# Designs tried in a protein design run: designed miniproteins, single chains, continued (4). Part 16

Each design is a single chain, and the fold is of that chain. pLDDT is the mean over its residues in the fold that is shown.

## One batch from the design tools (miniprotein)

Design m12527
Fold by ESMFold2-Fast:
Structure m12527 (fold): chain A 100 residues (1-100)
Amino acid sequence: MSDKEIIENLIDYENKLEETIIEKFPEIAELAKEHKKRIIDVLNDESLSVEEKLEEIIKIEEEFEAKTKETLSPEKAEEIEAIVNVAILLYEKAIELLKK
């Protein structure tokens, strides 16, 4: 898979993830929209390598989890934490594939 195809697939993933989060957790819809924008801005940053973009995105995912914990009930925050952990695992695997 080319670097461009990886980036395009990650953008598609983030769009679907935002839709899922907004449907399940409408109280954080604005945070989810801002989170997606930050990730897409990083994915489109031509000054960063694809590996550097993925590392920066992992940090953004961790910040999103922290912000949502301030707004959501503990039970809903655990669901967001699970979603974020899956996203981080996906980005870590993408970084490993790019290093090969």
Scores: mean pLDDT 80

Design m12528
Fold by ESMFold2-Fast:
Structure m12528 (fold): chain A 70 residues (1-70)
Amino acid sequence: AKKVVEEQMAKLKEIGEEAVAKYGEDSEETKEIVEKAWEEMVKEVAEAMGLTGKDAEELEKNVIEALQRS
């Protein structure tokens, strides 16, 4: 589980760096790309933790809500 989280976080960082380099840090395109990468990461982590169905969906929702509050 931890290794999958580390791998997904490394991918998220790479995607974020590429988006910032191409579109700029405060661009709408960068935000959209990073948000999609976060959704993909949460799904991969939930699956690696053995969470399926409602449990996986609830984890995804809680993470997205926490990000939206920040």
Scores: mean pLDDT 70

Design m12529
Fold by ESMFold2-Fast:
Structure m12529 (fold): chain A 78 residues (1-78)
Amino acid sequence: DIEELIKRGEEHRKKGLEALQNKDYETAIRHYDLAIEDYEKAALLAASQGDTKTAARLVEEIRRNRELKREAERKLKE
């Protein structure tokens, strides 16, 4: 279910942001990875059903979460 995957992805994104605020970069990275996985599954399902607008929005969400993950990875190495 696309809606269930998006909801799980959003929950993981929020937990990632919470961990980032607490400077728990390892936990932030893990949650961003889980969010990306859920959004990727949702995007593929949306695309397979011809919902190109939802698929495109999810691709942008994936890119944003990948950028946040890279930021957390950089801060972890500081």
Scores: mean pLDDT 88

Design m12530
Fold by ESMFold2-Fast:
Structure m12530 (fold): chain A 84 residues (1-84)
Amino acid sequence: MMEEIREAAQRLLARAEELGLSPEILDLARKALEKGEGEGVLYLAKALALGMLEQVEREPEGISVEEAREFIEKQLEELEKLLK
């Protein structure tokens, strides 16, 4: 689990930097690397959710930003509850 989380966080950080995503997403990815298991998974999930939402805001193509935000927020809340 720890290695998978670190690799996922590293890939996310590199991709977020490549795409020029907001610094908040980059910070969350870095926190995922720092915290590792448990909290690291929550930070990784939050960074992924916010990154996807930011991309949808730039290119909404067939999905509304509001619908995407609602879906991401729900998934993030469920993940937080499961990992606490």
Scores: mean pLDDT 67

Design m12531
Fold by ESMFold2-Fast:
Structure m12531 (fold): chain A 75 residues (1-75)
Amino acid sequence: DVELGERLLAAARAAGASEAAILLLQSGVAYLRGDVERARALYEKALASGTPASVVVAEIAAATAPLEAELLAAS
């Protein structure tokens, strides 16, 4: 959902995630909002960064772990 995507983006920024990770999360949020054109542009910028996918995934996972715990507690 869009709200979760925005929270993940805020957490990633606060954690100091790479620009590639931030761009991928922004792309995901744009896609969830129905802005496919913006999502595509952000995704292309993320790919152009040259950051390995494993690094980006690890950074996103680290940033999202606290939110996963919060969501589990709220459920």
Scores: mean pLDDT 73

Design m12532
Fold by ESMFold2-Fast:
Structure m12532 (fold): chain A 80 residues (1-80)
Amino acid sequence: SEEIEEFQKYLEDFKNEMEKIIASETDPEKREKLKKELDYFTKIGNEVLEKMKKITDPEERKKILEDFKSYAEELLNKMK
């Protein structure tokens, strides 16, 4: 499924970017906060991915993907 593949790639790319930000963070308190937020994001992303795999409707899958991207963008903006 194109939507599932796009979701998996998006989740992995976001995780990789966050890990780079964490590795570059010099403030230990901010680093630990970012680690916790990444852990939570990964947990939610995996739950959404598993839900998406059970959905056969391409339109519903696209909506889930777009809703998740919006969530991820808001989270990233909050961290900047």
Scores: mean pLDDT 82

Design m12533
Fold by ESMFold2-Fast:
Structure m12533 (fold): chain A 65 residues (1-65)
Amino acid sequence: SDILKEAGVAVGEIAATVLGFKVVSAGPTHLTVEASGASEEQLAAMTRIQESLAKAGITLTVILK
């Protein structure tokens, strides 16, 4: 349902922020985050979030600088 996808995006935004990523855009089925100089551990954690969101039909895009 749209409500569950919106909740998934909101949880993804919180998780990304806690991991030190900046949320640059969010929509009902997508989330875009960015980071400069992210560690391998931060990237691995973000990949796990990306996989979880993909199972819920949400696209997570990560921009690395």
Scores: mean pLDDT 82

Design m12534
Fold by ESMFold2-Fast:
Structure m12534 (fold): chain A 79 residues (1-79)
Amino acid sequence: MPPVLKMTEEDVREGLRQGAGLSDEEIDKLLSDGLERFTERLSEIARREPDPTVRGRDLVREVIKEIEKERKKRKEEEE
């Protein structure tokens, strides 16, 4: 179904801060590629791991790790 409400960056930041217990620095790092890329990564991981026992905080941490991995790769390819 199409989404009836689009999450804003501020909604996501507040959710991560309150729900996942992330610091502002971790949130900035997570959202540095933009909200769209964050939601794409989260959807991809959720699609691959549909296990409802996986805590949202652990899922968000996995997204952060994937972003860090991609940044390392991009930095190694930058000249």
Scores: mean pLDDT 62

Design m12535
Fold by ESMFold2-Fast:
Order: structure tokens, then C-alpha cells, then sequence
Structure m12535 (fold): chain A 96 residues (1-96)
């Protein structure tokens, strides 16, 4: 499916961006990486279930990555960065 392929590619790009951000901050714990990836996948799944376009799903993933990067840059705390992603998911759920 072209749509499934497109969504998979968008998730993969967002995952790469999160990994790059974690590396920039010296975070190498696999469990923290896995938690962030699962939140990206949850956000993408919400968009897919709501019938959103690939562009709208890209925007959702961008919101997730930006919230993560901002929180991690401001706090240096991975748990606060993950909390920022969870807040975006709650906002997305309210918008759908």
C-alpha cells in the first residue's frame, strides 16, 4: 500500500531525528530511545485511525519531534522530554 509505505517512511524519518537529538545530548540508553519511538508510533497511529492525509500525519510527527527537542534542550531531562511528547498526543486526541 502506497499509504502504508508513506506512513512507515514518515515514522522512520521522525525516529531518526529523535535518535540524532538524543545523541546530541549524550543519551544512549536503549530503553529511553524505545520509549520515544513508541510515542512517535502512537501519534502516527492516531492520525492513521482518524483518516488523516500523509501531510497531516507528517505535521503530527513534526509536533512530536519539536516538543521532544525543545523540552530536552530546556531541561536536559529525558522524562520531561517524553512528558512533552505525551502532552502533544493528548492535544492531538482532543483535536481529532
Amino acid sequence: SERLRGITELIGEAEKRVIDILQEHGITDLEDIEKAILLLREAAALGEEAGLSLEEIREILERMVEAFEKALKETGDIEKALEAMRKVIAEIKAEL
Scores: mean pLDDT 88

Design m12536
Fold by ESMFold2-Fast:
Structure m12536 (fold): chain A 80 residues (1-80)
Amino acid sequence: VPKSTIDEIGKKNPAEYVIYNPSDKEQPLPIGEGSFTKAINVLKEHYEKLPENYLDLSNRERVLRQALEAVEELKEIVLG
């Protein structure tokens, strides 16, 4: 999980730094390790595969929560 990969992503796509942090309180925190970034990409892909007529926020939130739990599990495995 190389830090250099996160740094390179930030240089090419600065907006990705914002994806992982709330924009309402403080400057976006830097992206974590590369494994964490990949887990977030899985989250995005999963979210985008939802039918567009699923305007039910509850269903979208449930899918998002489950994906975030998977990210947390991955983070525990990688970061300990």
Scores: mean pLDDT 54

Design m12537
Fold by ESMFold2-Fast:
Structure m12537 (fold): chain A 65 residues (1-65)
Amino acid sequence: GATDPALAEELGRLAVEYARQGRFDEAERYLRRARAIARAAGLPPSFILEYEVEYSLALIENWLS
């Protein structure tokens, strides 16, 4: 459902995949939705931290390319 932790995690993974493709607008939309679902589910802010870090790394790699 809309507050499902598994959905937040899946959207986080999808955000990283889009970021690695250089699709940062799509990546940001999925990451924002993952954050919203995690917050609604009462999960700690660290729940999606790995995806936020990978998003940032993909952004840096794209900038260096």
Scores: mean pLDDT 81

Design m12538
Fold by ESMFold2-Fast:
Structure m12538 (fold): chain A 62 residues (1-62)
Amino acid sequence: AEQELLEEIKEAMEKYESAINNGDKTAYGRLLQEVSKICAKYGIDCNPFDTGIKWVYKASLL
């Protein structure tokens, strides 16, 4: 379900929160990679630029 997808993305965001807040571009890239894998697990086609950023934004609203 979308809610389960968003919860897994939220967990991934929390994992990288400190590094992202410190401006680590590598950490943000790793987050988008994990988001892409989560989307694929739920059968969603993830474009890292559009879809990955979109889902990170949606999860941030949880």
Scores: mean pLDDT 70

Design m12539
Fold by ESMFold2-Fast:
Structure m12539 (fold): chain A 113 residues (1-113)
Amino acid sequence: SLEEVLRRIEEKLEELRELAEQVPELKEAAERFIEATREFLALLRDPSASPEEIEEALERVIEEAQVLIDKATEIINDPNASEEERETARRIMELAEEVVELLREAYELRIAE
């Protein structure tokens, strides 16, 4: 169901938020990604939201996801980063990618009605 997909997204956003606290360099990008994602989810739940508004919000989420992934990749490739920081950055990258895929599924479920 859409509600189950939305719940899974919120759980992944909370994990991402907690992990970003451990890597301060990623905190701002993670917060922007989480904010953009929540704005998109609010539009998905709004029956009066136009397809254009939803598409613009999704584009913003994808842009913020790319910023977060790029910054996480820099940490993964930094020879001065600890292995713990690299593992956390890899998990943050995985969570961002998983959230984007779940948002696509949520959008498909919303428009199929």
Scores: mean pLDDT 87

Design m12540
Fold by ESMFold2-Fast:
Structure m12540 (fold): chain A 72 residues (1-72)
Amino acid sequence: DLDAELARAMASLPPSVAHHIENLRSHGYVGTGPTTEEVVANLNPEGQKRLDAMKAAGREAAREIAEEERRR
């Protein structure tokens, strides 16, 4: 379960760091907390592959937005 692998990676962080990241997410900050590199380094190879798939999904969402803009 990739959700479980991601949770495990977050659990590997020091409690103070994990708490800070949760606080930042609740406030909607961007560009803070553990980098994608740190998260990937803590995931199993399968988790890393799925993380790449999530990034690809984000890129597809961006394409859909571009198509919507073109429609306007």
Scores: mean pLDDT 59

Design m12541
Fold by ESMFold2-Fast:
Structure m12541 (fold): chain A 77 residues (1-77)
Amino acid sequence: SDKHNLQTAIEMADLGIASTDVARIQQAARGAKIAAEKNKAVGEEVGKLFEEAARSTDAARAQALLEEAKRLLEEAL
């Protein structure tokens, strides 16, 4: 289900947003990207935000990217 893939990506993004550990945020971003990319209508743009979060060495920047990706996913629900 497309809704299930969006919900899974949101849940994974929330795990990253709740963390102050860069490595954990990056891991959450990678997982969220995989789930989001299963929804072709939203997944590509959101996938780019998650990819940037996964590559960021700044926890605050990674969290901000995850929050923006989450916002776009919630709009798609």
Scores: mean pLDDT 84

Design m12542
Fold by ESMFold2-Fast:
Structure m12542 (fold): chain A 97 residues (1-97)
Amino acid sequence: SELEEAERYAKRHPDDAEVHYLTGLLFYSQGRYQLAAEYFEKAVKIDPSGFRYYMLGRVYYKDGRYQLALQAFQKALDIAPDSERIRSQLEEVQRKL
């Protein structure tokens, strides 16, 4: 399957943040939020950008892990403080707590 091929490719490129991020996006698009989070966690560990923390927050939110989503969005906002998009998501997750 496409997911199995993406996982095999990611295993061959363990230090490539973009490969892990794209693999996470593929799982996210299929509603596989737990596995998407694992790949986004690997991506932010290699390259901790505001956008990658934002995507990690979104997948935690979809998976109902609101405390982790809050932490990820706060980290994203720390890196990109002028982002209205991140601020809006942070406010949304705060309403779930």
Scores: mean pLDDT 88

Design m12543
Fold by ESMFold2-Fast:
Structure m12543 (fold): chain A 58 residues (1-58)
Amino acid sequence: MKEYKDVIVRAPTKEEAQAQLDKKVAELEKEGYKVVDRVWTQLPDGTWVYGARLEKEK
């Protein structure tokens, strides 16, 4: 069976959002998760939202 984890980060700048996402993804990859999707958007208030979906085989 596959396990999924979604990571979402919010930051005032694109660079900060990317850095936070990369850090969380790296931690999960050490646990055996692999990235299957990456998304980003900017909210109307200017906040950057970066996300990733990761999966792990059991």
Scores: mean pLDDT 82

Design m12544
Fold by ESMFold2-Fast:
Structure m12544 (fold): chain A 95 residues (1-95)
Amino acid sequence: ALTISEINATIDSVLQEALELLDQGRADEAAELLLDALMKALDVDTRDLDELEARANELGDFLSAHLVRLLRQYRETGDASPLRDFLRRVLSSNS
């Protein structure tokens, strides 16, 4: 099993890659990377957003819970802008 630090490092890496994909207009690929990372970080074998959000809230992982809500919004609207803007704010450094 991964340590909490290794899980956090994995999610941070995926957030950066997802942002790069979103900036390239590759929103579906960004969503798949985020889902795969969330499944690993939350230790669940599910792509159901309700179950992922419930698990994140149970663990107090508010970053993952918010990411699940943004992924749901993308699935419902097709608009990746809220997800991209969130990732930019989380990952913004030195500019």
Scores: mean pLDDT 76

Design m12545
Fold by ESMFold2-Fast:
Structure m12545 (fold): chain A 85 residues (1-85)
Amino acid sequence: SAALAALEAALAEARRLEAALTEAVDAGAAPEEVRRLGRRAAEALRRVAEALEAIDPALAALAEALREAAEQAVESAERVAEALA
């Protein structure tokens, strides 16, 4: 289904960006790069939330939890970037 394919694509993108963020931190990347990757990872999590709601509106609570996780990811990336500065 198109909705399932969209969810799979969104999950793959979220995993890729989380891996890139971990790699950037481990490599001692510039603080702004860490912030940029954190924001992109959060956007990917929000796309996963949107895809879940498109599959079944009953998953709205899970989608909201993912949006909260996206906000926490941005805050965590900001704290890591500050520590690297």
Scores: mean pLDDT 84

Design m12546
Fold by ESMFold2-Fast:
Structure m12546 (fold): chain A 94 residues (1-94)
Amino acid sequence: SEEEFRELAERAARLAREAVEALEQGNVEAAAEKLREAARLLAEVAKMVEDPTLSAALGIMAAALDIAAEFALQGNLEEAITTARAARELAEEV
């Protein structure tokens, strides 16, 4: 339903914002966990949206967040922050 995927998207946006905050504080383990959970939620939203372009964008962003979690754990914080911010903006458009 529209309400169901909106709730999941809002949760993903919140987790992406919290991941940025954790990365800025150097808490990379907490950030990686939040990025992976946001990825999972965006992948679920991608299955629920009728627009194939938006569905594809959400799926690509979910994969990018999983990669960003690995980058964060490797100390590549700038790329992880950039990806998390993009994911938050995309999730807020749902």
Scores: mean pLDDT 86

Design m12547
Fold by ESMFold2-Fast:
Structure m12547 (fold): chain A 87 residues (1-87)
Amino acid sequence: MTKIDENMSSQEWLELLDIMLGLTRKELAKETDPEIQALLQEIIDRLEALRQGIRAGKLSSQEAADGLREIEQLAREVRAKKAAPAP
């Protein structure tokens, strides 16, 4: 987590989350592995929850940044599964 993320406005957070949601939904639409699909769906669900919380004024920038860190952990799991080529 960076100092910049903690000081982002609600509008900047919503723009970031909209970009991440769009990219993740496109990846999910192309994915055929059910384990990776489940992880991508979890990422989408968490991004939507952050977006709704910010829109409703229920989340601070700090809380949004903490939620994003959990999403980044799930994204690392997706990358690890995709990067496991048959040796």
Scores: mean pLDDT 76

Design m12548
Fold by ESMFold2-Fast:
Structure m12548 (fold): chain A 73 residues (1-73)
Amino acid sequence: SREEMIAILEEALARAQAAGDGEAAGALGNVKRAVEMGASREEVAQWLASAIAQTQDPAARALLEETRRRLGL
């Protein structure tokens, strides 16, 4: 559900913020906002895949990939 996706994204965003990972926090914040604005599952999957491809930091990329897996994307 949308509510479950938001909860997963909020948890991932909190982890990124606690770690001081601005790259992951920025990407996760944007995805969460898109979901809140009614983005489709396909749009969220494409956006997250693009964010992962553009991510420079291995730790940030790992968190984004884990989040994608938890979302079932």
Scores: mean pLDDT 84

Design m12549
Fold by ESMFold2-Fast:
Order: structure tokens, then sequence, then C-alpha cells
Structure m12549 (fold): chain A 77 residues (1-77)
């Protein structure tokens, strides 16, 4: 998978996690866990996938999609 495809996948998961911010904590944790697994399956290292998962959690916490996307790009690029 290309870096751009990996970024697109991570951005999709950020959007899903942000959309789920009003759901249960268990549901939110499941969405982030799925993101981590898909990123590893897509060719990301465990360390990269974990950093992206943290960026997704931070994006949800801040409610700032643009900042979340920027952090994801910095991790992958």
Amino acid sequence: MSKEELIELAEKHLEAAMAAKDLSEEAQQTIVAIAGKELVEAGASRETAERIAEAIREGVRNGDKEKGIREIREIIE
C-alpha cells in the first residue's frame, strides 16, 4: 500500500471515530482498535499504527478533524 493510501485509510478511521464520539466508550474503543488492525494489515508497522491510533483519539478529544489529519500525515510521511 502507498503512503497516500495509508493516509486515506487513517483519515477514514478518524472520521468514523469522530462520528462515534456520542456513542459508548466501548464502541469508540472498538472503532480505534479496528483502525489499528486495518493499518497493520495495510502494511503499517505496529509502532506506526499505534501512533495513528493516538492521533485519532486526540482528534476525537479536540473535535479538530484538520489537526487530526495533519498529525496522521506527519506520522506516515
Scores: mean pLDDT 79

Design m12550
Fold by ESMFold2-Fast:
Structure m12550 (fold): chain A 61 residues (1-61)
Amino acid sequence: MSGEERQKKHNELLEKDLESLSKEERKALAEKITGKPVEFDSVEELIELVNEYQEERLKKE
């Protein structure tokens, strides 16, 4: 796969993993990934936070 296809696949797997976790587990994972306290009400918000963190990491090359 190209880099773009890999990124999309990774995000899809991340979505499924996050959806399968309990609310507490999702919060703990998000806090571990972002390095800050996370407040969220839905899996969609959590996915957005994770994606933002990934973009920041790539941007800071």
Scores: mean pLDDT 67

Design m12551
Fold by ESMFold2-Fast:
Structure m12551 (fold): chain A 88 residues (1-88)
Amino acid sequence: KIEELKEELIKTAEELGRLRAERPDDWVGMFRLVADMEDKLIEIRKLLKEQGYDEETINKTIDEFISEAHKAEEEARRKVLEEQRKRL
């Protein structure tokens, strides 16, 4: 269901944020997480279309989910970097 996919998208974004802070040289790992997020967005778009939403509404919903995912990624990254700075 769309809500479950959104929750998974946010969790993957948080994992990406942590990975970017903890292992900034793990480009392969980052690419895999980005690919997983893209797959979830494709599934969400398909489900919204199946529910009868128009393309404009679907695009707005996807843009909102992407914005929330980016915020989750940045917050997770920031928390790890802040913790690392306290140790240095």
Scores: mean pLDDT 83

Design m12552
Fold by ESMFold2-Fast:
Structure m12552 (fold): chain A 81 residues (1-81)
Amino acid sequence: SSVPGLTPEQERELHRLYLRALAEAANKGLDPEKVASLVSRAFEAIVEGNREEVDKYIEELKKLGLESTAEEFRKLADRAL
């Protein structure tokens, strides 16, 4: 993982988000490394409690056409923040 200090539950959640985002990205011909980096940064913002950064990354995901991944991050932010 690219985010230090996560619980086992948070590591599993991040892994699920990676798999979802990379599958959605592959269907759109997007760079998997850039998508994975964006997912990591969005999840780190959730762990840090930074709603402004989370919302910024949700908009970046939407601009890439990763609507399903963006919605999952919105739901996580709404529950955690």
Scores: mean pLDDT 82

Design m12553
Fold by ESMFold2-Fast:
Structure m12553 (fold): chain A 55 residues (1-55)
Amino acid sequence: SKVNELLNKLTKEALKKSYEAMKQAIENGEDPEKAMLETFKKYRKEIRKKIEEAK
């Protein structure tokens, strides 16, 4: 149950941050897909750590 709650919170945060990174990349003339992927990789690592701690 706690693991599912953490997963939902982290997923929502990851989506918000990925969207923000994409918007900033567009404004800066950078690759929005690359910015989104880099943000996902970062949050994927954080999600794994928090899920492992919560078991």
Scores: mean pLDDT 77

Design m12554
Fold by ESMFold2-Fast:
Structure m12554 (fold): chain A 69 residues (1-69)
Amino acid sequence: SAVEQLVTHAELIAMGLSEALARRFSPAEFSEIARLARQGRLEEAKAMLIAKGLSEEQADRVVAAIVAG
């Protein structure tokens, strides 16, 4: 839904992503990334973030934020 998309974008921006990068993520895709990161499948979570255009450093920060939150 449009509301879920906006909420996902807001969460990603809060984690330090630009609006342009945040818009590349669907709610379902971000939910899967968060699930993988929380399960300790950090390499898979990072690979999904990098595929969306994040740098290695940005992906590391987002994964760390998900695990900490």
Scores: mean pLDDT 79

Design m12555
Fold by ESMFold2-Fast:
Structure m12555 (fold): chain A 64 residues (1-64)
Amino acid sequence: MTVTVTVVGDKPLFSSDGTIYEPGSSITLNAASITVLPDGTVLIKDADTGQIYVGSADDLEITG
């Protein structure tokens, strides 16, 4: 599923390869899964690369 993830809050989005997406950044990816943990942590798995993106639900806007 193609989704666009925008960092709308003040906390960055982190990729499992060490890339940091700062506030105001946006990335489009093919999501294999999107998991929201009870503490508000969001985990997004990229179906094409296998990378995992980690952020906060309060700081991310996900559209797709």
Scores: mean pLDDT 86

Design m12556
Fold by ESMFold2-Fast:
Structure m12556 (fold): chain A 106 residues (1-106)
Amino acid sequence: MYVEEAKKYGYEGGLAGTEGGQSAGSGAAKGAGEGGGRGGAVGASAGAIGSAGAYAQGLAGGSTEEVAEDAESGSEGAASGALRGGGERAARSAAEGAKKGAEEGK
């Protein structure tokens, strides 16, 4: 549920471009951390990696599609990690963070 929402917003942020992809991934990581304590920390780490990947793809002249897939993976990782360690509340916060980040990255 929330993992799929985070994944969707990561992809949408990535389609908005490198900054949108970074914002979605960073938002997911922040939301995971805030919602899940220790479990959120695992999600935050995964989201940060995905965000960095999206940025690197943009710098390398990668396609918007590649940035979107990288941001999607980062946001999915954040929400999945949060769900596993922090439960549904952490995963929900990760999904909300991804959505907010995608919107602000436009």
Scores: mean pLDDT 75

Design m12557
Fold by ESMFold2-Fast:
Structure m12557 (fold): chain A 74 residues (1-74)
Amino acid sequence: GADAIRAAVEAAYAALPPTQRRVYELVVDEGLSVREAAERLGLSVPTARRQLKYALGVLQEALERAQEAVVREL
């Protein structure tokens, strides 16, 4: 169910390197721009964008794998 999908995504999120996780948190959870997240973390904008892209890719893959598993149970 939804809890299994959430658990899988949360596990992937927790496994992210600290900088990638922090950029994701600032942009996705707090609604900051990539530029604002970069400023908050002392990163260049290209670096913050790269970290966010990697975080989103990891979480998207985890979500897709978890959704496939749930669909097989329905």
Scores: mean pLDDT 79

Design m12558
Fold by ESMFold2-Fast:
Structure m12558 (fold): chain A 84 residues (1-84)
Amino acid sequence: EIPVVEKPLPELSPEELAEAMEAAVRYFKENKLPLEDIKKFVEAFLEHIKTYPPEVQEELIKRLLETLEELELYEVKEYAEKLA
């Protein structure tokens, strides 16, 4: 018995999505992208996670804020907190 679900695109697990987000933000910091571009990425990430259950959204938001703080992206963290 194989459950076949027709999905138009593969869905990332919350952990895979969190890891991808953390890797992307670290890459942006290392490559000195403008803060405005990092803010746009964060806005898109927060919009995307609205499709997940509230408990998963809280965990993903927490990991985002922790990653931004570790990378000293305080202005982006403040922006993310206002959107969350």
Scores: mean pLDDT 77

Design m12559
Fold by ESMFold2-Fast:
Structure m12559 (fold): chain A 91 residues (1-91)
Amino acid sequence: EERQQLLEQIRQLQQQYEDLLNTLKKNGHLELFMSQPEVQKLQQQFLDSIAQAQQIIQNNGSLDEARQQLQQAQQALQQIQELIQKVGLGE
């Protein structure tokens, strides 16, 4: 069940990320926002952390390491969300 909970957390984080991309696409800001170096760095951190968490779970590795990777992914996603909000507010 622990592994299933972590897999569900991965799916939730991926869904939140897709929702953010869809919001930016709808507002016509996707390409401009994703071209920013700061955003690209956060996007890479998110994707790398998700990939590492998935690999750890798939290989029956350390669940603590998987949780740490998911924490990093969540932090990166939160920072992306904050940047999107600032752009949406005209900052």
Scores: mean pLDDT 82

Design m12560
Fold by ESMFold2-Fast:
Structure m12560 (fold): chain A 91 residues (1-91)
Amino acid sequence: SAALAALRAVQAAEGARVEADDTLETKAEAFLKVTEALAALLEAAGKKEEAKKVLELGKKGAEAIKAGDWEAAKEYEEKLLKVAKEALEAI
């Protein structure tokens, strides 16, 4: 789908940007951009509530990254990935 292609493109672009600029701000922005693309994929799949939850968790994860709190950032990433995986598997 176009949304899946967009997600993959954002993942690649933001990954390259973090490799070039390893600041906490750039890492947090990259995390948010990938999360937004993932939420768009979920919305395209008709999973609007799960998309909103992924965005909420992504914003919290980005704030944790900005604070250098990698344990909290990992927890939010794991939670949003679980929501996304379960939503995409549910039919």
Scores: mean pLDDT 82

Design m12561
Fold by ESMFold2-Fast:
Structure m12561 (fold): chain A 99 residues (1-99)
Amino acid sequence: VGQLLTEASSAYSAGDFERAIELLEEARSKSSPLEQGSIYDQIARAYMSMGDYEKAVEYVKLSYDYRGYISLSVRDYIDEVKHPKMYEFLKSTKGGKAL
């Protein structure tokens, strides 16, 4: 699993977001429930980088369900004007603690 995550990070850094998602999905199929939350977060980041905020929001919600928090990289997308779909999700989290 760790090697697939390293390869996914390399693909992401190279701007190959589709390849990164493929590697992350492969890692997810072999991971524990505790690891799935962080993998969903990485998939969400890839979709955000591609501009697919609808998919990104879905995976952020999945990550939150497993982990109970929003990662720092996702918090960079809390701007209501720039990223309205992401902002609405963060605003809807219990207690608004993500904002």
Scores: mean pLDDT 68

